# Designed miniproteins, single chains, continued (2), part 3

Each design is a single chain, and the fold is of that chain. pLDDT is the mean over its residues in the fold that is shown.

## One batch from the design tools (miniprotein)

Design m4072
Fold by ESMFold2-Fast:
Structure m4072 (fold): chain A 80 residues (1-80)
Amino acid sequence: SGPGHRVEIDVVVTLRPGDPELTTGITSKVNEELTRIGEASGWPVVTLEGLEVGKTVRRDVVDPQTGEEYSITVTPVLVK
């Protein structure tokens, strides 16, 4: 809509029983997915820490090129 508005983005990363990331840590897989989606959609690429299954993490980011504000909400979900 223009500079000074906020774009809200919700990302759900699906994990399944037996995924190796459930043992080694999900942070790498979630950040790889965020990078993939962000690059494809033109959002600023973000790296998150402290990611847990069922826990929502939010990051607010400003694009330095446009001044556009983004609220990126990420929830890793385990499907049984």
Scores: mean pLDDT 77

Design m4073
Fold by ESMFold2-Fast:
Structure m4073 (fold): chain A 87 residues (1-87)
Amino acid sequence: SAKEYFEKGLEYIKKDEPLKAAELFLKALELDPDNEEILEGLKKVADYFLENDEPARAYYLYEKLLELKPEDEELKKKAEEAKKLAN
């Protein structure tokens, strides 16, 4: 279920394994795309990658978030920032 994937992802965040957390949050969003808590969780992982010199990974996750929230102006700005830093 979406809840099980989300809870497992949170465990990986606690273990400092953000890539595994992102994978599980994306699986959770496939099951529950409007779940704000899961969307926030994935955004925090994307923000972490942006802050830790992994802009290509951040850009990938912001793009996935924008597929679900195409009108989100903050996500658009963060995606553009990550894209510029990845090049």
Scores: mean pLDDT 87

Design m4074
Fold by ESMFold2-Fast:
Structure m4074 (fold): chain A 84 residues (1-84)
Amino acid sequence: SKVDEVIDQALAKMKDLIKANDIQGFQEVLLDTGKQLQALNASQEVIDGLLNMGVEVTMLYNMKESVDDIVLALERRKERILKL
């Protein structure tokens, strides 16, 4: 679906930004993706999944967790969202 395409592309970009240590870029992509999903009338479950992923990634980043652990958390959330 178009929703799945937007999520897949956004999360790939977010992963690259996390690897580049660009948390501001990550937050900008998160906000833009949320707006795109709302415009596409994505389900509330999908939108909540994206927001919860953003909260977890930001928390792990602020706690100085490894890039690999942050990326793994993002990928687990992505798989859950795409199954909705």
Scores: mean pLDDT 86

Design m4075
Fold by ESMFold2-Fast:
Formats: sequence, structure tokens, C-alpha cells
Structure m4075 (fold): chain A 119 residues (1-119)
Amino acid sequence: MPPEVTMEDLLKKLEEAIEEAIKKLNLSEEMKELAKRFLELIKEIAEKASAEEENYVESFVAFLTEAIKRILEEKDPAEIDALAEAAIDAIKQFAKLMNNPELEETGIEFIKKLAEKAK
């Protein structure tokens, strides 16, 4: 990551990627609420993260932002599924590390629904 990027900048980029997904795929109100809940959980984890955990949060947010952007740009359904699977795996690993099962459930549901809409 560039040396000038803060946690606030990373979270803003994630929020922008989610907002672009909502707009580009014309997501339902249910999916918009799911996306907002997912983002809120990530922000709460970032605010509570210890100095040692900040690197994991930053890496996760950067990876998730890129994965969402790639899902929106990809036209091959098989590649969309591969990107979604990678994002889901990252969510599972991060949620386990942060002991946050709600992040796992919310994040997996959001990514699965996002991938289906992107196809």
C-alpha cells in the first residue's frame, strides 16, 4: 500500500466501491441495507483494533475493496465466481481472527448476492 494511505482513506475507498456496486448493479433495498451493515461492522472493527491488529484490518479492507471492484469490472461468470470465492475466504479468515461471526455471515451473504447480480 502507498505510504500516505491511512485507515480512514482505506475505509472511504471501500465505502466508495460498495456505493458504486449499489449504483451500477441497481441493488435492492435489502442488499443496500446488507451492504451498509457489512460496512458498519468493518468500521467498528477498525475503530476497536489494537495497533498490532491495524495491519490485518488495513490488508483486509484493501483486499476486499479490490475484490468488489474486480467483480464489477469482470464479464466472465466463472471469473466473477472465483473473485467472490476469494473475497468470501478472506472474510471468513478475517472474521475468525477478529472473533466476529456476524461479519462472516453478513459479508458472505453480501458477496454471494453481489456476484449473482454481476453475472
Scores: mean pLDDT 84

Design m4076
Fold by ESMFold2-Fast:
Structure m4076 (fold): chain A 75 residues (1-75)
Amino acid sequence: SQFTDRVLQLARQGKTEEAIQLVREGLEQAGLSPEERAELLALAEFAASLVEQGQVEQALKLLRLVGDRIAAALA
């Protein structure tokens, strides 16, 4: 997914605020329940904290899951 790849690219560059903003924008447009949106946002914010701690590989795994779920809900 182009959406997921863009989120991962921003995270790899340490642009965590931009990655989270892109996730928020995707969640607003996706046909997801409020509960699913809250869960995915929490996972993305946790992943951003992992990037800041230098745990980039673990963060990218979570962001891939979040991005793919959002991309599926946008289709």
Scores: mean pLDDT 86

Design m4077
Fold by ESMFold2-Fast:
Structure m4077 (fold): chain A 80 residues (1-80)
Amino acid sequence: KEELREIAERLRELAEDPNATKEQVAEALEEAAELLRKLGLDEAAKALDEIVKELPNMSKEEQLELARRVALGLEGLIER
C-alpha cells in the first residue's frame, strides 16, 4: 500500500509540474504497472503496459492527463 501511494503521489506531482518530462511520466507509469502486477492486479498492469508503449506517440498534454487519471485510480485502490 505504501509503494502504491508513493507512485500515485509521484504521478500526481509530475502531472502538476510544468517541467515534467515525457521520460519521467513514462518511468512512473512503468513502475505503477509493475507494482499493480505484484499486487495481483494483472488486468490493470497489462492495460498500463500497453499505454506505456503508446506514450512516444502521445502529446505531453495527453501524457500528463493520463498521469493524473492513473494517480486517481491508484488512490482509489489504496482506499479499499
Scores: mean pLDDT 77

Design m4078
Fold by ESMFold2-Fast:
Formats: sequence, structure tokens, C-alpha cells
Structure m4078 (fold): chain A 77 residues (1-77)
Amino acid sequence: MIQEEIDKLLEEAQKALDEGNYREAAEHYKRIADILEKQGRKELAATAYQAASVFYRKAGNEKEAEEWKKRADELKK
């Protein structure tokens, strides 16, 4: 169930990237990261937050990019 939700979000993120919609891709990766963090999968959640940060930056959303980079870094410690 939860894995199916993550798989769907990954598919939606990839479609957004294929269309050049970096903001939408970032939002999908952020949702994936939230799910993984709630499951206690901190390393995978950190990776997903880092991806969201990168795509928010590419979308010009610098504030969101910095926020999710900080969260990813905290989860890696």
C-alpha cells in the first residue's frame, strides 16, 4: 500500500521532469520523503528531500530548496 503510493509518486515525478516542470517534480519528491521519514527510513527520506531541494532550486524556489536541503542534512546526522 505505502510502497504503491511511493511508486506512483516516483512515476508522477518522472513525468514532471520529462515535461520540464521542476516545481511539480520537487513537490512529488517532498511527499515521497515525508512518507519515508514517517516510516523511519531516514537515509531514503534524506535522499528524497535532497532531490526535492535540487528541483526546487531549478524551479527558482530558493527558499524551499534551502528548507528541504536543511532537513535532508539533519536526517543524515
Scores: mean pLDDT 84

Design m4079
Fold by ESMFold2-Fast:
Structure m4079 (fold): chain A 73 residues (1-73)
Amino acid sequence: EEELAEKVKEEALELAKEESEETKKKLEEIVKAAVAGDEDKMIEIGNSMSKEDQEKIREIIGEAQKKVAEELA
C-alpha cells in the first residue's frame, strides 16, 4: 500500500534524525528499495555499510514498521 510505505519511510527518517547524514541517506535509499521490491539494490546498500550501521538501520526500520502497524491496529 502506497500510504503504508510512505508512513514507514517518514517514521524511519524521524527515528534516524539524530544519526549521521550518511546513515540517514542509506536508510532513505534502503527504504525506497524495499518499497520498490528491489532486492538487488537493498543488498548493494547493505554491503556499502559497516555491520554496526546495518544493525542500526534494521532496528530503525523494524521500529518504524511496528509503530505504523500499531497506528493501523
Scores: mean pLDDT 74

Design m4080
Fold by ESMFold2-Fast:
Structure m4080 (fold): chain A 78 residues (1-78)
Amino acid sequence: SPTLQKRAIELLEKAIELVKEGKVDEALDYISRAGTLAVLAGKYEAVELISKASRLIQQGKYDEAIELLKKAIEVLKE
């Protein structure tokens, strides 16, 4: 669904902003919502990238997580 993909992209763009601001818990909430929309859209490659990014954030690996979230956004645009 293009609408679900667009909403997931918007949530991930906000999550990247929140990670950069150090608002980690809020970023994880946005990432979780984006993951749910990616599942509903059948975009399983994006789901895998989102899940891995969430784990990296929990490990304090913010730059690596941001790169995976950016890749998830590109997959969701397809």
Scores: mean pLDDT 91

Design m4081
Fold by ESMFold2-Fast:
Structure m4081 (fold): chain A 74 residues (1-74)
Amino acid sequence: SNQRAIQYIQQAIEKLKQGDIEGAIEYLKQAAVAAASNPEVTKLLLQALHYAEKGDIEKAIEYAQQALELLQSL
């Protein structure tokens, strides 16, 4: 469901802002599964995951927000 993916992305962004990288990674993975039918959203979420795993919080938030905006425009 697009709604479930939106909720997971919002939780991931909140965790990133709190510095909870492990929690953010869990929510980003759940968001990617929920958005699996949308390849463009999934690619953005995989980029957010990549940067979160590297500890680049700013880039992780940027890609997660792009995924959220794209999913909300559908």
Scores: mean pLDDT 89

Design m4082
Fold by ESMFold2-Fast:
Structure m4082 (fold): chain A 107 residues (1-107)
Amino acid sequence: MEKLTFRIIVDKSNKDAMKMAEMLKEELEKAKSSGIFVEIVDSKSEEAKKLHPLIPVEPSNAKDEYGNSIPALVVLNENGEVIKVVVGYANALEEIEEIKKEKGIKL
């Protein structure tokens, strides 16, 4: 399998957003044996800022329809290139499930 890195960008000071990020990490780590690596990145960190020019939506300021902070999922290939960006818990969970099916990864 191609090595994939999943970065979950979230405001770590927001408890609800962090809970969603931890749940996404748990789902991804069920597939860790398949060459998947998972990182939770604080939206205020230098790492999150470095991804900004490659992301069509600013993940550090990602909000739901009610203005609540939400996580963003960034998928990197083995060369560190951004191949996918998804904003919000439900969209991120759907993307994780699609990648698992496409790459033959089981829970």
Scores: mean pLDDT 68

Design m4083
Fold by ESMFold2-Fast:
Structure m4083 (fold): chain A 81 residues (1-81)
Amino acid sequence: HMLPDPEEIAATLAVMIHAIAKRSKNKEVYEEALKILKRLAEEFPDNPEIWEAISDVYEMLGKKDEAEKWRKKAEELRRKR
């Protein structure tokens, strides 16, 4: 196989997008990160790493209720093994 599978790529992108957003400390960058991460979550809704990234970006935006909602979803997905 020449390239990693799409889910592996999506998980890697989620980690990278989260890291970039965290370093930016810029609300506009956080909003753009959320848009990209939500698109990845639509393709791979059962991947906990993507939902963890979404939760962390919501926390950076100060939206604690949304952050907790998506963190809980990520935890539930990780419990599915």
Scores: mean pLDDT 80

Design m4084
Fold by ESMFold2-Fast:
Structure m4084 (fold): chain A 56 residues (1-56)
Amino acid sequence: SDAEKLLEEARKRFSSQNIKEIRVSKRVVNGKTYYVVTLTFEDGYVLAELFSEEEI
């Protein structure tokens, strides 16, 4: 899934030290749990992806 691909890419980028910051925010909407993963890179680029608890 796209969620698994994003996590794997984050791990690869983390090992190369291109990531300045990783934030994970938990959200509960209508009894469903979601996670927003935000990756900020040293060059200022930002990637954000939404994961449902069932996709993790």
Scores: mean pLDDT 70

Design m4085
Fold by ESMFold2-Fast:
Structure m4085 (fold): chain A 74 residues (1-74)
Amino acid sequence: AEPSAEEQVEALLAKTEAAFATLRADMEAQGVPEERIRAFLRLLADHVLAEVRERFPEYTERFAARLEELLARL
């Protein structure tokens, strides 16, 4: 069966979390300053949120909240 909108949003969030963790680790290994790492991840977060807003508008607020929690945890 095709995945539901909620399942697609949760899958996108899981992929985003994994990608952000990998990118942060790679940038830290390259000696990128913390301020630049945070700025870059914020830009990526805004881009992902724009995709969610276009494809899953009803999930945008929920996704944004979870994305902010992810950024705070990293």
Scores: mean pLDDT 84

Design m4086
Fold by ESMFold2-Fast:
Structure m4086 (fold): chain A 72 residues (1-72)
Amino acid sequence: AELVEVPVLKAPYSLVEIASLVALQAREAGLEARIPADLDPSVVLDGEEAQRKINEALRAVAEGKSLREALE
């Protein structure tokens, strides 16, 4: 397909899904980001909290923090 819509955050999001989105965006920006293997997939956030978490985590990773620290 020539045109694909960028996935928009929906509610609820698992912490693993949030970590995957942050890691993808960070890697596209040339930042080192590794998804923690021990994230609890039962932890879920609504759309607004997920959006906030992604934005905060991207800033933290850009500031040199690990993705684990960014997702605390």
Scores: mean pLDDT 69

Design m4087
Fold by ESMFold2-Fast:
Structure m4087 (fold): chain A 68 residues (1-68)
Amino acid sequence: SLKEVVERMIEAVKAGAPVEEVIDLFNEAMKLLPEEKRLEFARKFTEALMSGDREKVLEVLEEILKEL
């Protein structure tokens, strides 16, 4: 499920996985999202990645998880 994929992304970030692994999970999540939610999900995730702060990435993923 989409929720399980987002939970796996949170686990990967917490474990210090390479960004490529997190992006692969993000692409998996995008396939499960309706078109209207894809842009919002992509925007929030990209903004968090651009911050360079792991804690901000986790915060955004947890916020997205609440919206699912």
Scores: mean pLDDT 78

Design m4088
Fold by ESMFold2-Fast:
Structure m4088 (fold): chain A 91 residues (1-91)
Amino acid sequence: SEERRRLLEEYERLLEELEKEGRRLEEEGVESLTPEELRELLRKQIRATRLAYELGLIDSPSAKALAETSEEELEARIEELVERYEERKAE
């Protein structure tokens, strides 16, 4: 279907971006991330996981739970993780 093709293309693009970011983080360290860069990385990882589940590429309880979570709830969880990261970085 055209919808499945669109989702697969989005998934493949996100995987390429995450692979590139992963290489940068391996070289520079996770502590090099700004709060906004961490938010963007988490959004991409969450989106890629949800797309993989919707496409039937993965079938795990955690991926299903993530796919069933609302965008608003996901953004709230991202902000919580970013706040926790910044608190640990300050110590």
Scores: mean pLDDT 80

Design m4089
Fold by ESMFold2-Fast:
Parts: sequence; C-alpha cells; structure tokens
Structure m4089 (fold): chain A 89 residues (1-89)
Amino acid sequence: MDETLAELLKKAYEAIKKAIEQDNVDSLRLIAENLLESAEEFAKMKSPEVIEALEGVYKALDEALQKYPDDEVLRKARETLKEIIEKLK
C-alpha cells in the first residue's frame, strides 16, 4: 500500500510542525532533505490536493526558517517548493 503524494506531503507538514515545537533542527533538516529529493516528482503533479498540500508544507518551512533563519537546507527546501507551486499554478 503506497501513500499518495498528497498524503506524504500532509505527513511532512505534521512532522515539520512537531519538529518546530520540539526545537529539533536535525529532524527539520532531514524532512527538508527528503522534500528536496522528491521535488522532481512534485513538479510532475498537477492536482489541487497536491498543490494545497505543497502550500501547507511551504508555509510550515517558512515558519521553521523564522526559528532557524541561517539554515541553508531549510531555505533551499522552501525556495524549491515555492518554485514548484508557482509552476503548478
């Protein structure tokens, strides 16, 4: 049973929010790296559910960067998701 991309993105959103609450930058970086690895697959999707989930994850990463403004991995993941969302709209 494989999860849909939208469900994976929803789980990423929840994981980011939890990591922010726990002040766990290592977990945030791991999630960001996983999102970067999957970026090409997200860019191929043109689904309202995937776009909405991507926007949620983007907002959560932006919140994480408010807490860790100098983290290059989080910044790159946020900017990559922004580019994907812009292309899918």
Scores: mean pLDDT 79

Design m4090
Fold by ESMFold2-Fast:
Structure m4090 (fold): chain A 61 residues (1-61)
Amino acid sequence: GPKDKDEGAKAAENAVKAAEALGLSEERIKRAQEYAKMAKEAKDAKEGREYALLASEAIGV
């Protein structure tokens, strides 16, 4: 359902917030934000989770 698609986007957004709170480089935060946007635009929950994982990897978490 719609909630399943949004779960990945929420995880990616949380990764961005964590990166900002930790004071990570602007470049890493920007990459995480790009993946968070892709997670929100994902066609299904699996694709959303894959982008969320990439966002976490971009910030080193």
Scores: mean pLDDT 76

Design m4091
Fold by ESMFold2-Fast:
Structure m4091 (fold): chain A 86 residues (1-86)
Amino acid sequence: MEEEELERREREEIWEVMRRVRALVEAGDYDAAWAVLAEATGTEGDMSDAQKRELLDGLARATAIAEAQGLDFDEFQRILAELAAE
């Protein structure tokens, strides 16, 4: 069966989540952005509001750069990993 199509759909779903997080962060709705990210990643909300904002702002910037540069999903994951390490 079309395993390549399934992997492509999974990548598209992650991209849609990241685009939604970016839009909510740009609108200043950090609570909604965190809820979307937490649901998609299974991340528990044991972080402070300040830490959540820093993470969401970083993700929004990474998403904006990736979209502007036409980067693929693997390059986007690399950027996210670098931001999460800082």
Scores: mean pLDDT 70

Design m4092
Fold by ESMFold2-Fast:
Structure m4092 (fold): chain A 74 residues (1-74)
Amino acid sequence: MLSEEELRAMEEEIDRILEEGGDVERAEVGREAIEEARREGMTPLEFLKLLQEKLKGKEETEKALKKLLENLAK
């Protein structure tokens, strides 16, 4: 199950993207995925699969979130 700390770290990454004047649509997709993961009690693997599905063709954002989750899951 994704911890509250893992979810918060990913939310911070999304907030950073928004602060940089980034893609609001991608940030919304990321937030939606985090909310779904929190609601469903997803494992890190399940969450990465969800991100891959929702961020198809958005490799840079998906890679950043995957790397963040991997570092937290150590």
Scores: mean pLDDT 65

Design m4093
Fold by ESMFold2-Fast:
Structure m4093 (fold): chain A 80 residues (1-80)
Amino acid sequence: SLKPGELSPEAAALAEQVREHLAAAREAIRAGDLERAREHLEKAQRAIEELAKLDPNAALALEADLALALMDLAVAELAS
């Protein structure tokens, strides 16, 4: 599990942005707001790209979470 105290302040801030956007995307999927979910997943992806430049291992863990969230969105979009 990613621990903010083990990262540089810059990497910790990016990791927190990713987690916030992934959480918001999952809530949006549950609410049926697929447009909002897509927006948050796009923001999470951009934050992961910046995090990868600072801490590739932290980025890799969050990329797995993003992939699962994108799959959930795809399933929800097909069901709509």
Scores: mean pLDDT 85

Design m4094
Fold by ESMFold2-Fast:
Structure m4094 (fold): chain A 55 residues (1-55)
Amino acid sequence: SSIEEQIKELTKKMKELAQQLREAFKTDTEKARELNDKMLELAKEQVALHEELYK
């Protein structure tokens, strides 16, 4: 059951990060790159959690 809550929390974090990334693209290319890299890591974590859920 904890995996479902982790997916829900991760989805919230990714949504907030996506908003920050959109704003950073307008003003700070370096920050946008850092946020994009973080988003990719969260996406990998989301895939891993979904794989665990469907074992």
Scores: mean pLDDT 81

Design m4095
Fold by ESMFold2-Fast:
Structure m4095 (fold): chain A 80 residues (1-80)
Amino acid sequence: SAEELAKETVKAVEAAKTGEEAKEKAGEGLSRLGQETKDLDLAQEISLGTIQELNKLGPNPTAKQIAEAVRKGIEKALAS
């Protein structure tokens, strides 16, 4: 489900050691949401919310900042 893939994405991003790795894991998770879910509306809300939170970060965000932004974006979409 979109919710399960979103939770998997959060875990992968939180396990990242660098900002670059965290961005890569976030991108992979969002790509999978678009390709592997039947709930396209929820997948779009998760993707948009996550991108909006990531866009609030500075030019060189830490892995922790990226993980917090991804989690916040996903939680916001799931609460909609």
Scores: mean pLDDT 78

Design m4096
Fold by ESMFold2-Fast:
Structure m4096 (fold): chain A 90 residues (1-90)
Amino acid sequence: MTTVEAEVETPNTGLKDARTVVEMEHPLGERVEVEIENRDGRTIVRVTLVGEREGLPTLADVAATLLESHGADEAAEQALAALRAAIEAL
């Protein structure tokens, strides 16, 4: 099992301070966690993937779907790019 993480912070306008955490566990013990935090006019997106190296790109696609449904926009796009780069570097 390999763990890959990415965190990105971007400015936002008009979003209330809130924190949302979504976790999904796959039957083989693989895990996807996405956290979106709006704080003091900023959006922070954190993504954690746990799985076999070969499965990590698929888990990144799952994370993309979860982030898209929560509307983190620019922060989500940057976090996914960083996450995919981290997977490529393994």
Scores: mean pLDDT 78

Design m4097
Fold by ESMFold2-Fast:
Formats: structure tokens, C-alpha cells, sequence
Structure m4097 (fold): chain A 64 residues (1-64)
């Protein structure tokens, strides 16, 4: 699932929604589910880090 992009972080419902929305935007694919495989959606490690950085910038998740 998408939560594997955030090792050591437990995502609440608001955070899960924001993760799904940012992934739909970056991958230009809908629908995206929190339990989807990021790599099967067309993501890679660099894109994953970019998404994490954007979520940290928005205050959705805390910096590691």
C-alpha cells in the first residue's frame, strides 16, 4: 500500500486522503486507493520522495 512510502509514520484519514489526492495529481491517474501499489501505478523512488516532500511542505506529514 501507499503507506509503505512513509516508514515509521501511521497515517490518519486526513493524511490518507491527501496522499491519494497528491498521487492522482502526480501520476495523472484516477482512481488511486491508499492500498494500491505505488510502483504498479507508475511511481518510482524519486517520485515517492518528491511526494513526501510536498506533503511535508503542506504540513500533512511531519518531516522524518
Amino acid sequence: GLEKLFPGNELNEKQKKEVVEILEKYLNKKPVKIDDDFYELGGDTLLGRKIIQELEKKGVIEPA
Scores: mean pLDDT 72

Design m4098
Fold by ESMFold2-Fast:
Structure m4098 (fold): chain A 98 residues (1-98)
Amino acid sequence: MVLEAVIGVEGNTVGVSVLASSETAARIAALKAQEAMEKAGKVLDSSFRTEGNRAGVLVTFSSPEEARKGAEAAAEALRELGARVTIVEGDAQAALAA
C-alpha cells in the first residue's frame, strides 16, 4: 500500500518521492509515476532510486510547461494507488530530500 507521495516541481525538473508499506509497493508506485510522466510530457532524462520503503524518480522535461503536465500526471497516478499526494512548487529536490 502507498502511504504518501511528495512531488516537487522546479523549472523543467519534477521530483517524485513515494513512501509505502513495503519496498515492492514503493518501487511499483514510483515506476507508475515515472511511466505517467513519460506519457504526459517530453522527457529529456529520468533517474530512479529506491531505499527501503521509499522510492524516488527525478525527471527532466523539455520545458516548464511539459514538467507541469508530468507532475499532474504523476499526482493522478499516485492518487489512484491511494497515496496522499503533496505538490511542492520551486523545489524538485525537496521531494527526494526526506
Scores: mean pLDDT 79

Design m4099
Fold by ESMFold2-Fast:
Structure m4099 (fold): chain A 76 residues (1-76)
Amino acid sequence: DEVLQEIESNPVLREQYSLLPLQQRLREAFLADPSLAPLEEEAVRLAEELMRQGVSPEDAAKAAVEWLAARVEALR
Protein backbone atom coordinates (compact mmCIF):
# COMPACT_ATOMS: atom_id res chain seq x y z
CA ASP A 1 0.00 0.00 0.00
CA GLU A 2 1.59 3.19 -1.27
CA VAL A 3 -0.23 5.37 1.28
CA LEU A 4 0.81 3.22 4.25
CA GLN A 5 4.47 3.24 3.17
CA GLU A 6 4.40 7.05 2.83
CA ILE A 7 2.79 7.45 6.28
CA GLU A 8 5.42 5.19 7.92
CA SER A 9 8.35 7.07 6.34
CA ASN A 10 7.07 10.58 7.20
CA PRO A 11 6.48 11.64 10.85
CA VAL A 12 3.93 14.30 9.82
CA LEU A 13 1.88 11.77 7.85
CA ARG A 14 2.07 9.27 10.73
CA GLU A 15 0.17 11.76 12.91
CA GLN A 16 -2.55 11.96 10.23
CA TYR A 17 -2.90 8.15 10.09
CA SER A 18 -5.68 8.34 12.70
CA LEU A 19 -7.86 10.06 10.04
CA LEU A 20 -7.62 7.07 7.66
CA PRO A 21 -10.69 5.24 9.12
CA LEU A 22 -12.77 8.41 8.58
CA GLN A 23 -11.62 8.78 4.96
CA GLN A 24 -12.22 5.09 4.19
CA ARG A 25 -15.76 5.01 5.65
CA LEU A 26 -16.79 8.20 3.82
CA ARG A 27 -15.39 6.90 0.51
CA GLU A 28 -17.21 3.58 0.94
CA ALA A 29 -20.46 5.49 1.49
CA PHE A 30 -19.89 7.67 -1.61
CA LEU A 31 -19.07 4.60 -3.75
CA ALA A 32 -22.31 2.93 -2.61
CA ASP A 33 -24.40 6.10 -3.14
CA PRO A 34 -22.89 8.86 -5.33
CA SER A 35 -25.79 11.20 -4.42
CA LEU A 36 -24.01 11.71 -1.07
CA ALA A 37 -21.12 13.54 -2.80
CA PRO A 38 -22.61 17.11 -2.53
CA LEU A 39 -22.80 16.65 1.27
CA GLU A 40 -19.20 15.41 1.60
CA GLU A 41 -17.75 18.70 2.89
CA GLU A 42 -20.47 19.02 5.56
CA ALA A 43 -19.95 15.39 6.65
CA VAL A 44 -16.18 15.93 6.93
CA ARG A 45 -16.73 19.08 9.00
CA LEU A 46 -19.12 17.20 11.31
CA ALA A 47 -16.58 14.41 11.83
CA GLU A 48 -13.78 16.94 12.49
CA GLU A 49 -15.96 18.71 15.08
CA LEU A 50 -16.74 15.41 16.83
CA MET A 51 -13.03 14.51 16.91
CA ARG A 52 -12.29 17.96 18.38
CA GLN A 53 -14.74 17.06 21.17
CA GLY A 54 -12.80 13.84 21.89
CA VAL A 55 -14.77 11.33 19.78
CA SER A 56 -12.56 8.67 18.16
CA PRO A 57 -11.95 9.01 14.38
CA GLU A 58 -13.78 5.71 13.79
CA ASP A 59 -16.88 6.77 15.77
CA ALA A 60 -16.78 10.26 14.20
CA ALA A 61 -16.69 8.69 10.72
CA LYS A 62 -19.64 6.43 11.58
CA ALA A 63 -21.66 9.40 12.89
CA ALA A 64 -20.85 11.44 9.75
CA VAL A 65 -21.99 8.59 7.46
CA GLU A 66 -25.23 8.17 9.45
CA TRP A 67 -25.81 11.94 9.25
CA LEU A 68 -25.28 11.82 5.46
CA ALA A 69 -27.84 9.01 5.06
CA ALA A 70 -30.45 10.89 7.11
CA ARG A 71 -29.75 14.14 5.24
CA VAL A 72 -30.17 12.51 1.81
CA GLU A 73 -33.53 11.01 2.86
CA ALA A 74 -34.68 14.48 3.99
CA LEU A 75 -33.67 16.02 0.63
CA ARG A 76 -35.35 13.30 -1.48
Scores: mean pLDDT 63

Design m4100
Fold by ESMFold2-Fast:
Structure m4100 (fold): chain A 100 residues (1-100)
Amino acid sequence: MPSPEEQRAELDELIAEVQAVLDEAKANGRLLSEAEVAEIASKAIEAGIRAVGLRDFAAVDRVLALLQEAKALAATQKAKDILDKVIDSIQFLRDVELAR
């Protein structure tokens, strides 16, 4: 099992990678491709799960904020619906962990 320091470093890297995709899209005034939405969704759910497990609720809130930005930049309703499911999943996991 990775150390808590290694888990936090991986969380920070996942967040940075999602931010980089969003920043590139915003800098070029473009909407996200389906491949970029898939990358953001997979990295954000992994980051969200790690943040909840670490009880780093500030990081959970940051991941949720990045997913909301991605939803705003998504070109299709299908992509927005996928991102909404990721948001709902992370919010559910956060709420369960907060109740412990």
Scores: mean pLDDT 87

Design m4101
Fold by ESMFold2-Fast:
Structure m4101 (fold): chain A 71 residues (1-71)
Amino acid sequence: DADAVRALVQRTADEIEAELKAKGATPEQVQRVRDLLLAAGDSVVAGDFETAERLANEARKVYQEALKAAA
């Protein structure tokens, strides 16, 4: 179910947003991670697994850098 996949990705994005905000990440970093996760989910629904993997890896890198930068 495409809607169930999108709902799961949205929930995960909301949880990561809350975590990053609590740790002092910038609004731009939060938005970037959120956009990448949602785009990865949309790519999975479209059957574009190569793009989904690339976007998920980019989201992970931005998330890790945001955590390192948040002091």
Scores: mean pLDDT 81

Design m4102
Fold by ESMFold2-Fast:
Structure m4102 (fold): chain A 70 residues (1-70)
Amino acid sequence: SMEELEEKAREYIKQAQELLIKSDYNGAARKLAQAEKYAVTEEQKQQIANLKVTLESLAKLKGVELPKIE
């Protein structure tokens, strides 16, 4: 259902945020990729897009290479 997809996206977004706080940029990137597969609302899609920009900026600042995610 749409509600189940939204719930999964919310869980992956939360996990990505927690990994960003821990400076696990590789982990955060993987969780954001998972969140994108389940995101159904415009709000979730925008939140993921904003977190991706934050992740890319922090990784570049810290000299961390992000994984190639399919």
Scores: mean pLDDT 86

Design m4103
Fold by ESMFold2-Fast:
Structure m4103 (fold): chain A 79 residues (1-79)
Amino acid sequence: SELEKLVKELEEAVEELLRFAEENGDEELKKQAELARRMLEKIKQAYKEGKISEEQAIEAVRYLKRQVEQALEEAKAKA
């Protein structure tokens, strides 16, 4: 499904952000990546429990993915 694909893409983006943070000793960026991971798990849980629709889950994952990708690009520009 579209949601499953977006979740996988976001999980990959979070792992890239974590790897970059660890390679550069950036503790603040590592905390941002861990927060993104926790937010994704909350979105997955809320969808599984029927608290949000699939459309809401897709938009939440898309938003979070954009934030993670932006954080990585900004961190790379400053490194």
Scores: mean pLDDT 87

Design m4104
Fold by ESMFold2-Fast:
Structure m4104 (fold): chain A 96 residues (1-96)
Amino acid sequence: MKKITKIVFVGSAEALKYAKEGDIVLYPGKIDEEEAKKISPNIAALVTLKGNVSDKAKEILESKGIEIYEAEAKTPLGQDVVDALKKKAEELIKKN
């Protein structure tokens, strides 16, 4: 497993390029081919909402060796989304 350094919440697709080595990236938006290309192969993990990663994006991320974890939000409201992503990341840290 890649060394985890910190959890980073990324609120926009354009900000995905700023994720660094060892980051667990929390991203609430949809990830298609273009967003997947922006993500560094050196991140520890990507945490997203279930159904938000396209099949093409999954292929790109897997080719980079990036682990994808899907969280389910209680509602599509922003706070519930943020809370679901954070909880998933915390569970991953505790299991490692």
Scores: mean pLDDT 78

Design m4105
Fold by ESMFold2-Fast:
Structure m4105 (fold): chain A 87 residues (1-87)
Amino acid sequence: MMRIELEEEELPDVEVNGELRQVTLVRARDLDTGAEVEVARVTRYPADGGPPRVGTGVANDPSKLTDEQIKVAELAGQRLAEEAAAA
């Protein structure tokens, strides 16, 4: 089975119309091939007091990805969906 690693990158906080926006990117990497793909973004608006907006799925155009990147994205998407369902 393909081994994948999820990496989180916190983007710099930005203010839009006086509202703080925080974005965390989730990337998946195949440990055997090194292929990487962005699979999710978590967007938070702390001043809004609402729940974070979580987008799961490939942020890239699938037609521009290699077969290896597509497999990584599918496995990462499945894992993230399972984790979201468990929470």
Scores: mean pLDDT 66

Design m4106
Fold by ESMFold2-Fast:
Structure m4106 (fold): chain A 90 residues (1-90)
Amino acid sequence: SLVEEFKRIAENVIRLAEEAGVSPETLEKIRKKLDEAIKAVENGDFETAVKKLQEAIDILSEAMKGASFEQEVNLAIALIALATARVALS
């Protein structure tokens, strides 16, 4: 299902951000936005889902300025972007 696939993508994004050295506090903020996006998808509210994914991207981008693990950050951002595109096209 779309919801199950989105949950899988969200968990992979969180794992990659954690591996890239994002703080636990910032990971909690990102997870909250991804959870809100998942709820929006479950309700068929793709406009809200896209907005919440963008908020997660903004938090991750801010947290990773000057980070040591840019390749891992870029992969996490790419996965969030792919999740956003997928929700928008569904």
Scores: mean pLDDT 72

